Designed miniproteins, single chains, continued (3). Designs and how they scored, part 92

Each design is a single chain, and the fold is of that chain. pLDDT is the mean over its residues in the fold that is shown.

## One batch from the design tools (miniprotein)

Design m11186
Fold by ESMFold2-Fast:
Structure m11186 (fold): chain A 74 residues (1-74)
Amino acid sequence: SEKERLERTRDYLRQQADQYDAKGTPMDKVISDSYNKLATGVDLYMDPSKKEEGDKLIKEGFNKLMHVFMDISD
């Protein structure tokens, strides 16, 4: 179901955030924060009353993560 898919996605994103947070560098913290924003956005998106706020956090988290990859891959 959609709910099960979103729950698995949220859990995976939280797991990624925890892994990067554990590494402790400034860049790892930015990556961890980005994954946490995505996970929180997915969690909010599952609540019909908070879907708009969830969508905003998903977009913000994704943009931050893409910005990090662009800065270190060029």
Scores: mean pLDDT 82

Design m11187
Fold by ESMFold2-Fast:
Order: sequence, then C-alpha cells, then structure tokens
Structure m11187 (fold): chain A 106 residues (1-106)
Amino acid sequence: MTDEEKIARVTEILQEEFGLPPERAEELAREALERYRADPEGAKRYYWRVLSGELEPQSLVELALAILVSIEIEHRLEPAAEAAKKEGKEEEARKKIEELREEVKA
C-alpha cells in the first residue's frame, strides 16, 4: 500500500465516520502520516493505549494517527485474519452438524 493510498483511506474514514469536510480530512491524514514517519514505534504505542481505553485522542490529528496505525495493522494482518475467519467458519459448520445430530438423538 502506497503513502497516497494510506492518505486516501484515512481521508475516507474521517469523512464517512466523523463527518469532516474533504479538505480538512486530507490535511489531517497527511499530518498523521508525517507523525507516523517521524516515530512509527511511538505511534503504535499511542494506538495500543487508545485501543485499550487507557487514552482517548485529544485532537483530530491524534484521531487521524490512530486510524492510520489501524490501517497499517489491518493491511499487515489481513491474510492472517482471512485464514482465521475460514477456520472459524469450519468450526461453526462442525458445531452446527454436531448440534443437529444431538437433536435427532433426543
């Protein structure tokens, strides 16, 4: 995923989920990317603190940064999440078959 694709995705989320104007959303997305580039590990630590409920974003830039880190994590974990979802559906299918077998025995 390119930096411009990251900016576009953060801009979309800020507009759709938070009701920000397109120009302001893009400005915030670009500032978030610059902050992430300056300190990626600090940005990730900040994100995990927000996700755990320890901190709340105190500014729109911090909100945009948290969204950007979320996109980075999702993009890296998407193949693993898809595999886990497939295994989850197989377990759910197996459970439904077992439940139907138990109902027939009752």
Scores: mean pLDDT 69

Design m11188
Fold by ESMFold2-Fast:
Structure m11188 (fold): chain A 105 residues (1-105)
Amino acid sequence: SSLQEQIRRIGEETIAQIKEAIRNSDFKKAIDIFRQGADRIISLIEDPALQAKARQLTAKALEGIFELKNYMKNKKYKEDEIEYFLASSLIGSIREFTQWAINEI
């Protein structure tokens, strides 16, 4: 559907923007881009129950990413390793969320 195609494009744009932010070592901007991309997708969901679930899923994804960051810092991982795994997790999370949204509408 056209709605599924809009959601796919937002997901792809969000991933591309996250990759660019990470290239510039701007992890805070990558998080902001993730939030904005997720909000754009959520705004296209008409069902209030699915919107609420979408907000819960994106909140849990971000919680997991921050838990991963804290875990790796506590274990004394190198900064470049932390950035790599956080970037991969952030990209994976938006990809999974985008696919979930496409499947539910």
Scores: mean pLDDT 88

Design m11189
Fold by ESMFold2-Fast:
Structure m11189 (fold): chain A 103 residues (1-103)
Amino acid sequence: MLEPQQQEIVDRLARAARRAGVTLVLAVDAADTEAVEQVRLAAERIRELGGRAEVRVVDEGPAAAQALNEEAMPQYEAMLEAWAEAESEALRASLAERRAALA
């Protein structure tokens, strides 16, 4: 299982991806067996939360895995920003409604 801090990050990513309808592709160097295991656990957690995730184990070394992840990063950042903005709006609306009910 993932460490609690890593699980929190994965849970946020899973919720953002599910909302955006995006499949998370996680590339990892085949030689880094610990990273391969961590990425597989992350993908499993994303699927448990109703998201879609794919693990790509690359034999071409860490630079190839990094290049694949960097190519996807702008899409994931946009997805996380959209999710964070939606969550902030929902919270502001909830607080405004609660304040009105107390008047």
Scores: mean pLDDT 77

Design m11190
Fold by ESMFold2-Fast:
Structure m11190 (fold): chain A 80 residues (1-80)
Amino acid sequence: MEEIEKLFEEALAEETDPNTRWVLEHLLEQARFLVENKNVTPAQAEGLLAAMRQIAERFPPDLREKLEKVIELVEKKLAE
């Protein structure tokens, strides 16, 4: 979780648009939910990760790369 939080902190430090910052904060809360909630079903996890990827595709390349790393880390944590 700390590595995921660090990636979001780096993204938020560089982001000046209030709407994008708000979306990033919501994505961080979704990542926390997926990693910390022991009762998340595989179908729920897959759906949320797919939604996160769809959102990431709409961001600039640098921010998208950071979000793709977050998604990879969340998937790795869910496999544990």
Scores: mean pLDDT 78

Design m11191
Fold by ESMFold2-Fast:
Structure m11191 (fold): chain A 89 residues (1-89)
Amino acid sequence: MDDARRTLARWIEELEKELSKATDPRAKQNLQNAIQVLRDLQGMSPQQLQDRATANSGGVPVSQDTALASLLTAGVILAIGGLTDVEIS
């Protein structure tokens, strides 16, 4: 969905900002890896996103509308990038 893709673009921008601030090689490597994963998700079809999100959920069915959001909230990228701040209700 357009909303999830917009969120993805914002998260990439935020990670790129953190990368520009990072002076530690380990932090740079972790941020670069996270950015690469997010860019990979941008290139995926809706069906590929749904399949990957379902696999990440241990086989629990995930709709195409929530697939990208589910992958973004999987914690790996959020834990690295500090993107988990406050819930926007």
Scores: mean pLDDT 66

Design m11192
Fold by ESMFold2-Fast:
Structure m11192 (fold): chain A 76 residues (1-76)
Amino acid sequence: MIDLSKEVPVLVEQLSSPDAAVRLEAAKRLFELAKEFGRNPAFDVAIEPLREVVATDPSPEVRGAALLALAAMEAA
């Protein structure tokens, strides 16, 4: 069973990694979790970090993945 309250904070920390591959995998994993669980309070801690990644990340691939994760978390 996936524990969102433990996994999401770790993924949020990985979004600030100096390694673009780590940030990309974190954003992709957040998108997968958001697709599985939909709107869930456990994702609230990821919203602001994902918005910052979308606005500021030097990698267009990482920005795209973060935008998809945000859209999935906000979908009703």
Scores: mean pLDDT 82

Design m11193
Fold by ESMFold2-Fast:
Structure m11193 (fold): chain A 105 residues (1-105)
Amino acid sequence: HHMKTYTASVEVGPDGRRRVLQETEPLPETLRKILAALQPDLDASVAAIEKILKEEGYEVKTSTFTANGRKVALVTGKKSDKEFITVGLVERADGTLRAAVTYTE
């Protein structure tokens, strides 16, 4: 009777290799699709996430900004007050993309 929250964090290296830092199991299909679509390039990752969320019926809002000399993106998807996704993306100095995803339903 409480809302369920799932989280996942992943790093994508410059070579495209993924390293899972943390995930809540079992991971929902939408989150698996988002994580699988991540690329080393932040803008490409944002575009892929927006496409997935729009195709699955979410209202998508994206904010991009620079924090401490690094590009950051926040992508939010909302279907209802009880179903929403937030994806935070940051480019690191070593060329690695770090992503953190939160899904609530």
Scores: mean pLDDT 81

Design m11194
Fold by ESMFold2-Fast:
Structure m11194 (fold): chain A 56 residues (1-56)
Amino acid sequence: GPHAAAAREAARAGDGEAAARHAGLSSKQPVETFAALARTPEGAGRAAAYGVAAAG
């Protein structure tokens, strides 16, 4: 859906925070989980990777 597409685009742009938020909305996982990861400098890359994986 649109959130999965937005998550992939954000991840490709290196925007881990946006990627995590959109992936959370598409995957039914708690948005707060991905958003919390994206808020940390160390977690931003992990959140982006998680966003891409969750979005497909």
Scores: mean pLDDT 59

Design m11195
Fold by ESMFold2-Fast:
Structure m11195 (fold): chain A 100 residues (1-100)
Amino acid sequence: MSELEKASDEIIELLNEMYEKIEKAKTDEEKLEVMKEFMEEVAKIIKELVEKGLLSKEEAKDALDHIKKIVIDLAKKYKLSEEYIKELEKLFEELKKEVL
């Protein structure tokens, strides 16, 4: 299995772990923290792939934009406040700057 395939599998596992943790979360604040942790861990994996030359900055941007859509759609599904959604969007823009 290539390093890209391994990283893809790791991101899928992190996504599944996020879903399980959100189902167990008792408060919207706990759900927000789970979503933030997921975004930070995925951004770290993508950054390492860019640093290794396995992923271009354009491909990394597209991957991060896709992850943002998943997280924001999930936050809306769980009816998180507009304030929490804006906090996730702000974190995403900060992580995007760190990766690119």
Scores: mean pLDDT 86

Design m11196
Fold by ESMFold2-Fast:
Structure m11196 (fold): chain A 90 residues (1-90)
Amino acid sequence: SKDPYEREALFLEAEASLEMMKVAIAKTIKASKEELIETLEEAVKVLEEKAAELRRLLEEHPSPFIQKALETVEEQLKLTKEELEKLKKE
């Protein structure tokens, strides 16, 4: 992409995806409940940061591409928070 804001949005979305990969790895190796909770809490923190950065970027340069990147990260954040809450109750 020639748009530097869209490139930044792509990078932020990629960073969010890498964080989700860490969660997937923890599940695959059968990490303890405590370790998985810590991994999910770290993921929530990172995803909240990336969503905030994408929201700021969208305000500075409104773009359907940036909007979609934000929606993707916000969906990942919602699902991660729901999983964390469920795991803490079990």
Scores: mean pLDDT 87

Design m11197
Fold by ESMFold2-Fast:
Structure m11197 (fold): chain A 65 residues (1-65)
Amino acid sequence: MEELIKEFKEKVYEYLKSKGFDEETAKQIADQIAEIAKNPEKAREVMDSLDEEIKKIVEEYLKKL
């Protein structure tokens, strides 16, 4: 579980950096999204507000959990 969350954070972080976010901001957002993803019910509630690529990353990890 912990390793899956770490991998998930890294994928979100890399995606955000590719979008032009600075390293520190991308890291903070990735950490926030990872915390939401740890709770599948909360993750579903915020899915509509997520970027399409981030939504795909979240869905992929929810399926693995």
Scores: mean pLDDT 72

Design m11198
Fold by ESMFold2-Fast:
Structure m11198 (fold): chain A 79 residues (1-79)
Amino acid sequence: MELEELKERAAAHAAALVDQVLKDLPPEERERLRKRAVELAKKGALAEAGELSEEERERIREEAERLVEEIRARAEAAA
């Protein structure tokens, strides 16, 4: 798989998951979190392809954990 295809596929999956999990969030907040998830998914695809250093992969994991926590907090606040 070409790297660009991998990034696009990862981005599409991330966007779909955010839409599914945060369906009841205001559209503006959902779009903001979706964009952030898409950016992290593209970076994750680069890590998967072996283009990133171990330090860069660690930073991506930390960013992903922070995003997941923010999504959880937003979902709880909307409940």
Scores: mean pLDDT 75

Design m11199
Fold by ESMFold2-Fast:
Structure m11199 (fold): chain A 73 residues (1-73)
Amino acid sequence: GLEEEFAEALKKVLEQKKAGELDPGLLLEFFSLYSLLSDEDIERVKKKLGVSDEEFEEVLELARKELLRIAET
């Protein structure tokens, strides 16, 4: 379901961020899934993957910046 798709997208974003290279398309996919889930579903995924609030907010900021970049190109 959407929760599992979101978990997979978040995991891939974190892996690519650690590698120093992020796919813009993956950030957009992550943000799209994020917008469809409840706060409870998001918190469940964060706990399951061991993602801190700080790490999650960093990923959200990267996704928001990518949305702005695409809108300006």
Scores: mean pLDDT 83

Design m11200
Fold by ESMFold2-Fast:
Structure m11200 (fold): chain A 79 residues (1-79)
Amino acid sequence: SEEELRKIAEELGVPEEVIAMFVDAPSPIARYILAIAYHLGIPARPEDAADRERVLALAERVVELRPEAQPLLEAFRAE
């Protein structure tokens, strides 16, 4: 659920302003993946949201740094 995605972002300390940068992402999952990646210093841009392979790679990198984000990667793979 979007609430579960939001909780992961909160646990990782992601500001609401960073999540808002990716509001135009086609899915909530892509939005949170990009916001978390950006917050962790991984290069992520709003334009990346349209590139499924790029979002997947960002999600994998996020999980490598922060294993608690694993549910985001699994949810994105299930899309």
Scores: mean pLDDT 82

Design m11201
Fold by ESMFold2-Fast:
Structure m11201 (fold): chain A 88 residues (1-88)
Amino acid sequence: MAKEAAVEAGVKTAEETLKKLGFSEEEIKKAVEKLRKEGEAAKSVSEAIRKMAQTLAKTLLDKGASVDEASRAAREVVEAAREAAKAA
């Protein structure tokens, strides 16, 4: 339950961030599918949060986003996912 809540919150936050940064619907879909897969495959809540944040940051950097934008996006995913896990 807590891991599932963290994954859903992380994916939703990442999707909103990618939309704000101007990514296409297809790019957003592929990125969130990758984040969901990484989060679901993780063996703990903390591992799921870490892997989702790292995957999002790498995806943003690979697409030419700044280090500041990638760092902020990763931090937002971590915060949202941790809050959701605590509430579950």
Scores: mean pLDDT 83

Design m11202
Fold by ESMFold2-Fast:
Structure m11202 (fold): chain A 87 residues (1-87)
Amino acid sequence: IEVQELDPSLSEAVQHAAVNLLLVGAEINIELPSDEELRAAAEDVAAAAKYEPERSKELAERALEKAKELGASEEVIEAAEKALEAA
């Protein structure tokens, strides 16, 4: 099993998954992305989050709550929570 500390890309992907989940929820897109769509979008969000890390974290918390309220899958929520904690 790979060490998480040696996987900065993995930690960032998890962080950006939270931001992506937050943006999806906060924008009221109503359509929650699948786990794969969340990961794909996280790659794009990874670049954006590097410019606004603290703001992204705050937004990630809000969309995470909204995504939970909208009934996002536990796996997506868990990934987003880990990304938020890593941020």
Scores: mean pLDDT 53

Design m11203
Fold by ESMFold2-Fast:
Structure m11203 (fold): chain A 78 residues (1-78)
Amino acid sequence: SELERIIQERQEELDKRLKEIFERAKAENWSDEEIRKRVLEAVLQSYQELLATHGHLFSDEVLALIRDQIAKAQELLA
C-alpha cells in the first residue's frame, strides 16, 4: 500500500541518518550524551516530517501515538 511504502521510505531515511550520526560520533569522539541527543533529534524530526507531509493518512489513534512519541522525545531533549 502507499502508506506502507511511505513508512518504509521514512524508515530507510532515518536508518541512513542514524548511520551517519554514529560514523561521525566515532570520527569526532562524541560523548554518549551527545550521541543520545543527536539520535533523539533525528527521530523527532522524522516523526514531525511524517505528520506534516502524510498525517492525513493516519487514524486519530495512530496520530495520538505519534504525537505522544514526539512529546516524549522533546521532554528527553529538554
Scores: mean pLDDT 82

Design m11204
Fold by ESMFold2-Fast:
Structure m11204 (fold): chain A 100 residues (1-100)
Amino acid sequence: SSLKEARRELLEKNRAAFLKYASTVLSPETVAKLDEVLKEYEERVLNAESEEEIREATREAVARIREILDESGVDPATAEALVNYFEIAGQEVIEAVRKL
């Protein structure tokens, strides 16, 4: 569907932007682990039938991102900056989905 394609393009753009930012502050190994989480998040959002499902997917993705960053020894300030970046992008996705 054209709506699913528009949502996919937005999600892919947001993932690319996040990974570009993450690549400036994280190891390639950690970035690869985050990319896997973001791909799973994208599929959940694309198949979500409600705003609540998108919010749940965002909360689960945030928890997994925090775990990966902690296990990778990323400092708390950098971890919080990355999580905040992701949460802001997640809110933008919810707003875009409401309009599409």
Scores: mean pLDDT 84

Design m11205
Fold by ESMFold2-Fast:
Structure m11205 (fold): chain A 61 residues (1-61)
Amino acid sequence: SLLEEFKKEVAEVLNDPSLTLGEAFARVAELYQKYKPKLSDEEFKEFVRFFKEQYDARLAA
C-alpha cells in the first residue's frame, strides 16, 4: 500500500546514521509532500503514530 511505502521510506531516512537529525527531517518533509495528498485521514493518523515511534527510537539510539 502507499502507506506502507511511505512508512518504509521514512524509517530508512530516520535510521540512516550518515544523516543528521535535521537532514533526516528535511527528507521526511519531502516524503510528506509526496504522500500526504494520497493518504486518507486514518492512514495519516497511522503515519503520525509510526513517525513518533521511529523518532523516539532514533533519539534512544
Scores: mean pLDDT 81

Design m11206
Fold by ESMFold2-Fast:
Structure m11206 (fold): chain A 68 residues (1-68)
Amino acid sequence: SAEDLYEEKKKEIDEIIKKEKEKHPDRPAVMAAEVYKKVAELQSTIKDPEVRRKLGEYASELIDKELA
């Protein structure tokens, strides 16, 4: 289902953020740029436009919290 796909891909976004934070602990802007790039690549594999949009919003929300 779309809900199952969204929950699965949210976990992948969580892992992307975790890895980029570990790679760039002192460079939050670089971390954010790499996360957005990888999330865009992930979104390109998703055919459902609603799931794609929600994943982008989820990633943006998490990154905004990291940059706050």
Scores: mean pLDDT 85

Design m11207
Fold by ESMFold2-Fast:
Structure m11207 (fold): chain A 65 residues (1-65)
Amino acid sequence: MRKLVLMATSLEIIAVAMGVKLRTRIEDGTVVVTAEGASPEQKEELKKIAEEIGKRVGAKVRFEE
């Protein structure tokens, strides 16, 4: 679905601006995100951003370590 790809791309762009390396993939209608080298505060901010975008576009997000 286009919405999931746009969400993943948006999160990756935001992460680059924050100096964080993100890996994203799409599983069963969910955007799965792995953040490498991110501080706990950066991970929390990315989760909040992802939840906001997800609510707007009807997508779900899951963060993995």
Scores: mean pLDDT 76

Design m11208
Fold by ESMFold2-Fast:
Structure m11208 (fold): chain A 85 residues (1-85)
Amino acid sequence: ETKTIKNLEKLEKGTPLAEIIKEMEKDSGIKYDQSAIDQINKYYEGKVSLRTLQEIIGRARIIAAKEGLKTVKLEHIEKAVKLVG
């Protein structure tokens, strides 16, 4: 959902990643594994653009949903990365 992705844009406004992920969980009803959160944080620290990061997270969420899962795992983040470059 657009709203879930827009929550990640709050990083540009100084909101901590952990807080943004909590809001995304509340908005979508989908949880994130700690390993997935850690990988997202590594991409952010590695200076991947926020637009690319938002796309990765959005695609990972769709991949998890297609598998019938209510939780985004590290494998979903990795698959999403391959789809965006």
Scores: mean pLDDT 75

Design m11209
Fold by ESMFold2-Fast:
Structure m11209 (fold): chain A 66 residues (1-66)
Amino acid sequence: MEGVPKFVKETWSEDGKTVTIEINPEEPLPETMVRMFEAVAKIRYRDTGAEVVVKPGPVTLTELDL
């Protein structure tokens, strides 16, 4: 089972209205895994009403919008 991945970092904005989830895996993640983390983050923070922003880590892709 997954537990809470150590390579996922949570950062809240000053006003608490935005939560930024940074994914910094040791190896490139498949797109489906990135989407799974985004979905889990949105579910986790839904009750707060905060906007959820997911940032892929530097090892995920060298090109954006692949």
Scores: mean pLDDT 62

Design m11210
Fold by ESMFold2-Fast:
Structure m11210 (fold): chain A 66 residues (1-66)
Amino acid sequence: LSEEEKKLIEEIVEEVEREFVREVIATGRQISREEFKNRVIERVKERLPHLSEEEIREAIEELLSK
């Protein structure tokens, strides 16, 4: 992954995190880490369609492991 692609994935992670906060406030439902990862993957696929799901998952896991 390029530095630009990594930065975009970080931005998408932040966007999905904000969506989760809003959804929890609106519904009172807790969202799992697995749901979080899946939502990030879908957003990354939309913006970076040339990346495989496996590459996206690896990048997310590296970011979340910190």
Scores: mean pLDDT 77

Design m11211
Fold by ESMFold2-Fast:
Structure m11211 (fold): chain A 87 residues (1-87)
Amino acid sequence: TPEIQRFLQQLQSLIDRAQQIKTEAESLNDSESVKLAEEAISLAQHAQQLLQDHPFDVKAQMLAGMLLIAASANVDVAERRIKKLKE
């Protein structure tokens, strides 16, 4: 459905953002931000798999939403850490 396609696009954008953060964190030798970015990628990929395997399951969609929120939170924490390290 168009809604699931948009959700998958949001998850892919988050994965791309987390990969950029991981690369930057590695260059700054911040292992904590690397870990947060890797966890965010894992959570977002799990959400993508749930939506692809169970596109019409409301429970799977709700779980994917919770995973998106958790992944986004990890990315935001890592971005704030990196920004502070660059100051």
Scores: mean pLDDT 89

Design m11212
Fold by ESMFold2-Fast:
Structure m11212 (fold): chain A 65 residues (1-65)
Amino acid sequence: SEIQKRAEEALKLIDEVSDKATPEQKEEFDAAIDRVVEEGEKAGLTPQEILDRVIELAKEFLEKL
């Protein structure tokens, strides 16, 4: 399923951030994910669309680590 595929991709990227980030950077990342999810839910986005935004956020964080 699309949701499962996106969830697996998101988890893989989140794990990679956790492995490379300092505790402070991880706290910033976790807060950013919470904001993306909250904003997506308020906007009425589907779970798949929210996961796509989380994936993009994780990729952007990894580029800066």
Scores: mean pLDDT 84

Design m11213
Fold by ESMFold2-Fast:
Structure m11213 (fold): chain A 65 residues (1-65)
Amino acid sequence: MTGEEAGKKAVEAARKGNSEEATKYAQLAADKGDAHGVLNAAVTAIEAGDLEGYKGARDALEKAL
């Protein structure tokens, strides 16, 4: 799975309010260098009201940048 694919999965999970999956794929995307995917997941988690998913994605983004 590429970083871009992981980023897309993180965004999809965040839209569904699935904080566990969103964090998992955001970390995978960050580890593979897809900072854009991680950022999009964090924004989507905020919009979904998923504070835990937002924190996970934000921490992964900080690690990637």
Scores: mean pLDDT 72

Design m11214
Fold by ESMFold2-Fast:
Structure m11214 (fold): chain A 80 residues (1-80)
Amino acid sequence: SEEELEALREIAKKIAELAKSQGKDEIAEKFQQMANAKTLEEFEQYWRQAGDLLKKHPELLEKALKLAQEEMKKLAEKLS
Protein backbone atom coordinates (compact mmCIF):
# COMPACT_ATOMS: atom_id res chain seq x y z
CA SER A 1 0.00 0.00 0.00
CA GLU A 2 0.98 3.66 -0.30
CA GLU A 3 1.20 3.97 3.50
CA GLU A 4 3.51 0.95 3.75
CA LEU A 5 5.78 2.26 1.00
CA GLU A 6 5.83 5.71 2.64
CA ALA A 7 6.85 4.19 6.00
CA LEU A 8 9.65 2.19 4.36
CA ARG A 9 10.88 5.28 2.49
CA GLU A 10 11.00 7.19 5.80
CA ILE A 11 13.06 4.38 7.36
CA ALA A 12 15.48 4.57 4.42
CA LYS A 13 15.76 8.38 4.75
CA LYS A 14 16.58 8.11 8.47
CA ILE A 15 19.21 5.41 7.87
CA ALA A 16 20.74 7.42 5.00
CA GLU A 17 21.04 10.50 7.24
CA LEU A 18 22.52 8.41 10.07
CA ALA A 19 25.09 6.84 7.71
CA LYS A 20 26.01 10.25 6.26
CA SER A 21 26.48 11.71 9.76
CA GLN A 22 28.96 8.88 10.45
CA GLY A 23 30.90 9.51 7.20
CA LYS A 24 29.65 6.29 5.58
CA ASP A 25 28.74 7.92 2.27
CA GLU A 26 28.52 4.66 0.25
CA ILE A 27 25.86 3.27 2.60
CA ALA A 28 24.07 6.64 2.68
CA GLU A 29 23.82 6.60 -1.14
CA LYS A 30 22.28 3.10 -1.12
CA PHE A 31 19.63 4.10 1.40
CA GLN A 32 18.90 7.30 -0.53
CA GLN A 33 18.08 5.04 -3.52
CA MET A 34 15.69 3.09 -1.29
CA ALA A 35 14.07 6.34 -0.11
CA ASN A 36 13.13 7.00 -3.76
CA ALA A 37 11.73 3.49 -4.41
CA LYS A 38 8.48 3.45 -6.41
CA THR A 39 7.29 0.01 -5.24
CA LEU A 40 7.67 -2.32 -2.27
CA GLU A 41 9.47 -4.81 -4.53
CA GLU A 42 11.99 -2.16 -5.61
CA PHE A 43 12.55 -1.20 -1.96
CA GLU A 44 13.16 -4.86 -1.02
CA GLN A 45 15.67 -5.26 -3.86
CA TYR A 46 17.70 -2.24 -2.67
CA TRP A 47 17.56 -3.51 0.93
CA ARG A 48 19.06 -6.84 -0.15
CA GLN A 49 21.79 -5.05 -2.11
CA ALA A 50 22.72 -2.97 0.96
CA GLY A 51 23.07 -6.08 3.15
CA ASP A 52 26.74 -6.75 2.44
CA LEU A 53 27.67 -3.11 3.09
CA LEU A 54 25.82 -3.13 6.43
CA LYS A 55 27.65 -6.33 7.49
CA LYS A 56 30.91 -4.35 7.36
CA HIS A 57 29.43 -1.81 9.82
CA PRO A 58 27.73 -3.80 12.61
CA GLU A 59 26.98 -0.73 14.77
CA LEU A 60 25.13 0.96 11.90
CA LEU A 61 23.37 -2.32 11.04
CA GLU A 62 22.08 -2.62 14.62
CA LYS A 63 20.76 0.97 14.60
CA ALA A 64 19.21 0.47 11.14
CA LEU A 65 17.36 -2.67 12.29
CA LYS A 66 16.03 -0.86 15.38
CA LEU A 67 14.78 2.04 13.23
CA ALA A 68 13.07 -0.42 10.88
CA GLN A 69 11.47 -2.34 13.76
CA GLU A 70 10.11 0.86 15.35
CA GLU A 71 8.60 2.15 12.09
CA MET A 72 7.11 -1.27 11.26
CA LYS A 73 5.59 -1.43 14.74
CA LYS A 74 3.96 1.98 14.17
CA LEU A 75 2.64 0.81 10.80
CA ALA A 76 1.22 -2.40 12.32
CA GLU A 77 -0.57 -0.36 15.01
CA LYS A 78 -2.10 1.84 12.28
CA LEU A 79 -3.31 -1.21 10.34
CA SER A 80 -4.83 -2.86 13.42
Scores: mean pLDDT 78

Design m11215
Fold by ESMFold2-Fast:
Structure m11215 (fold): chain A 85 residues (1-85)
Amino acid sequence: SEFDKAYEETLKILEDSIKLAESQGDSETAEDFKRLLDLVKSHYDYLKKLLDEGKITEQSALDQILGRLGDVKRLKDGYILYLKQ
């Protein structure tokens, strides 16, 4: 589904961001991305439960994960820009 694809893309960006921060020896930023990864996983599990219970639409779940995807893209791009200084 598009919802699962958006989730998988979000996880990949966060995992790549964690590896980037770790490669820089930036433990604080790596831990921040790890906490966000756990939050995104918990949010996805919660949305899956609501979908299974018929309490939300697939479009609503997708919109929420796309919001997370946009946020993690901005955070990664900002971090890359910071490292280029």
Scores: mean pLDDT 91

Design m11216
Fold by ESMFold2-Fast:
Structure m11216 (fold): chain A 59 residues (1-59)
Amino acid sequence: MILEGARQALRAHGASDEEIKEALEEMEKIIKEYNGSGRGEAIARIGEVVFKAIRRSRE
């Protein structure tokens, strides 16, 4: 499951439980909006959310 992979990646990069929860909620919203209509776009947007969260936790 892509959300489980994202959760593990965020945790590995030092994101807090609260940050992980917020990112996962945004990712679930994206998946729901693009379900059946744009899987590639959904994956790209999820990647952007993960990247932004990782970068923010490092700054």
Scores: mean pLDDT 71

Design m11217
Fold by ESMFold2-Fast:
Order: C-alpha cells, then sequence, then structure tokens
Structure m11217 (fold): chain A 74 residues (1-74)
C-alpha cells in the first residue's frame, strides 16, 4: 500500500532534479546560485543543494567560486 506512495516520492525527486537542470540550462553562461535556484523553483535550499552536489559529482555541473554560481558543464 505504501509502495505507490514511495514511487511517487522518488518520481518527485526526479522531477525536482529535472527542474534544476532546466533552470541551469536557462541560466546559460551566467550560471545561477543555489539561493536563486531555490527561489525560482520554489524548492528548499537544502533540496537544491543536494541536487547540485549530486550533479557536480556526476560532472554535469560546475561551481564558479568567483561568482558563487553553478552552470552546466559543457
Amino acid sequence: STQEQLQQVLQQGQDDRDKVLKALKEAGKKGISTKELAKKLGLPQSTVSSILNSLEKEGKVSYDKKTGKYRLSS
């Protein structure tokens, strides 16, 4: 009975990840900060930080320490 709910929660996590990737793509060369992403997507900063950390470990995003912004690795 709870397995359907668990799968929906896992799907929501994937949807949030896709939203972050889309927002990073829209930000382009300028990049976007964790705080700006959280505000834009209506997600908690903790959720956005977790997604960004996972994407950075996968080599899909890079952090620019000079600007404090994340962008897609291309």
Scores: mean pLDDT 76

Design m11218
Fold by ESMFold2-Fast:
Structure m11218 (fold): chain A 94 residues (1-94)
Amino acid sequence: MAEVEVKTEFHPSGQLTVTATVTLSEEQRATMIQFYEIVDGEEKLLGTELAKNGETVTVTFPAGSQPVTVIAKVFGGNDKLELLAEKTAVAKPP
């Protein structure tokens, strides 16, 4: 079964780093991970990366001083992209 773990870190500069670790079943191929920020109720794409089982992928972006909701979505599967796992995290500034 596919799983994604998400960690967030706010920097004093107002940058936010989002870290995702992907866990795949042994029959899964390399996957694609997409990072999104929720802005005014809409998903805004932050970045797309390739990920393998146990791989950690990061994205860093300017987030300001307010709490930020981020979603990591893992896509993979045979012959077409399929949503395998997703995780939502709320990052709070210090």
Scores: mean pLDDT 76

Design m11219
Fold by ESMFold2-Fast:
Structure m11219 (fold): chain A 95 residues (1-95)
Amino acid sequence: SMLEELRRRREELVARFREFLEGVSANARLTVEEAAELAGEATRAVLLEAGAPEELARAVAERVRAIIRELNAGPEAVEEATRLLREALEATLEA
């Protein structure tokens, strides 16, 4: 069904994003600010790929950057940023 295909697409995008953020979080060579920038750009790119408006993609990316900074690019930051991306993708793909 179309809804099953949209849910599958969402979970594929979420899985790619989580894997990327886990790599960023694990990279001891990155500063928290560099991690926040990479996470924000990944968020924007995923949302634009999903068909989100530029304004929404930018706003969510800014919130993800704030989460990464607040939680010092740790595992809790990965979980919270991934949760926020899933919510934004649900709004975008299932609209």
Scores: mean pLDDT 87

Design m11220
Fold by ESMFold2-Fast:
Structure m11220 (fold): chain A 83 residues (1-83)
Amino acid sequence: MLSREELEEVIATIEKILPSITDPRVRRTAEFSLRIARKLLAGEIDELEALVALYEEQLRHREWLSDEELAARKKSLEERLAK
């Protein structure tokens, strides 16, 4: 799905925003995502393995999100699914 160029852009974007993240929990999630993206770019894991790892990380650390942030994400998803 992601081209090498798109993946490199995602990595660069995360690296750019990482020092501006003040919430240590959000920063750890961004650092994990960066690590997975780098492994994917290096060919150490495939895209499906990367998606599973990111999903598992979100499930393990979902409590890092406030109730308001979780509700906002759910609302955004529901709006995108609205027929």
Scores: mean pLDDT 67

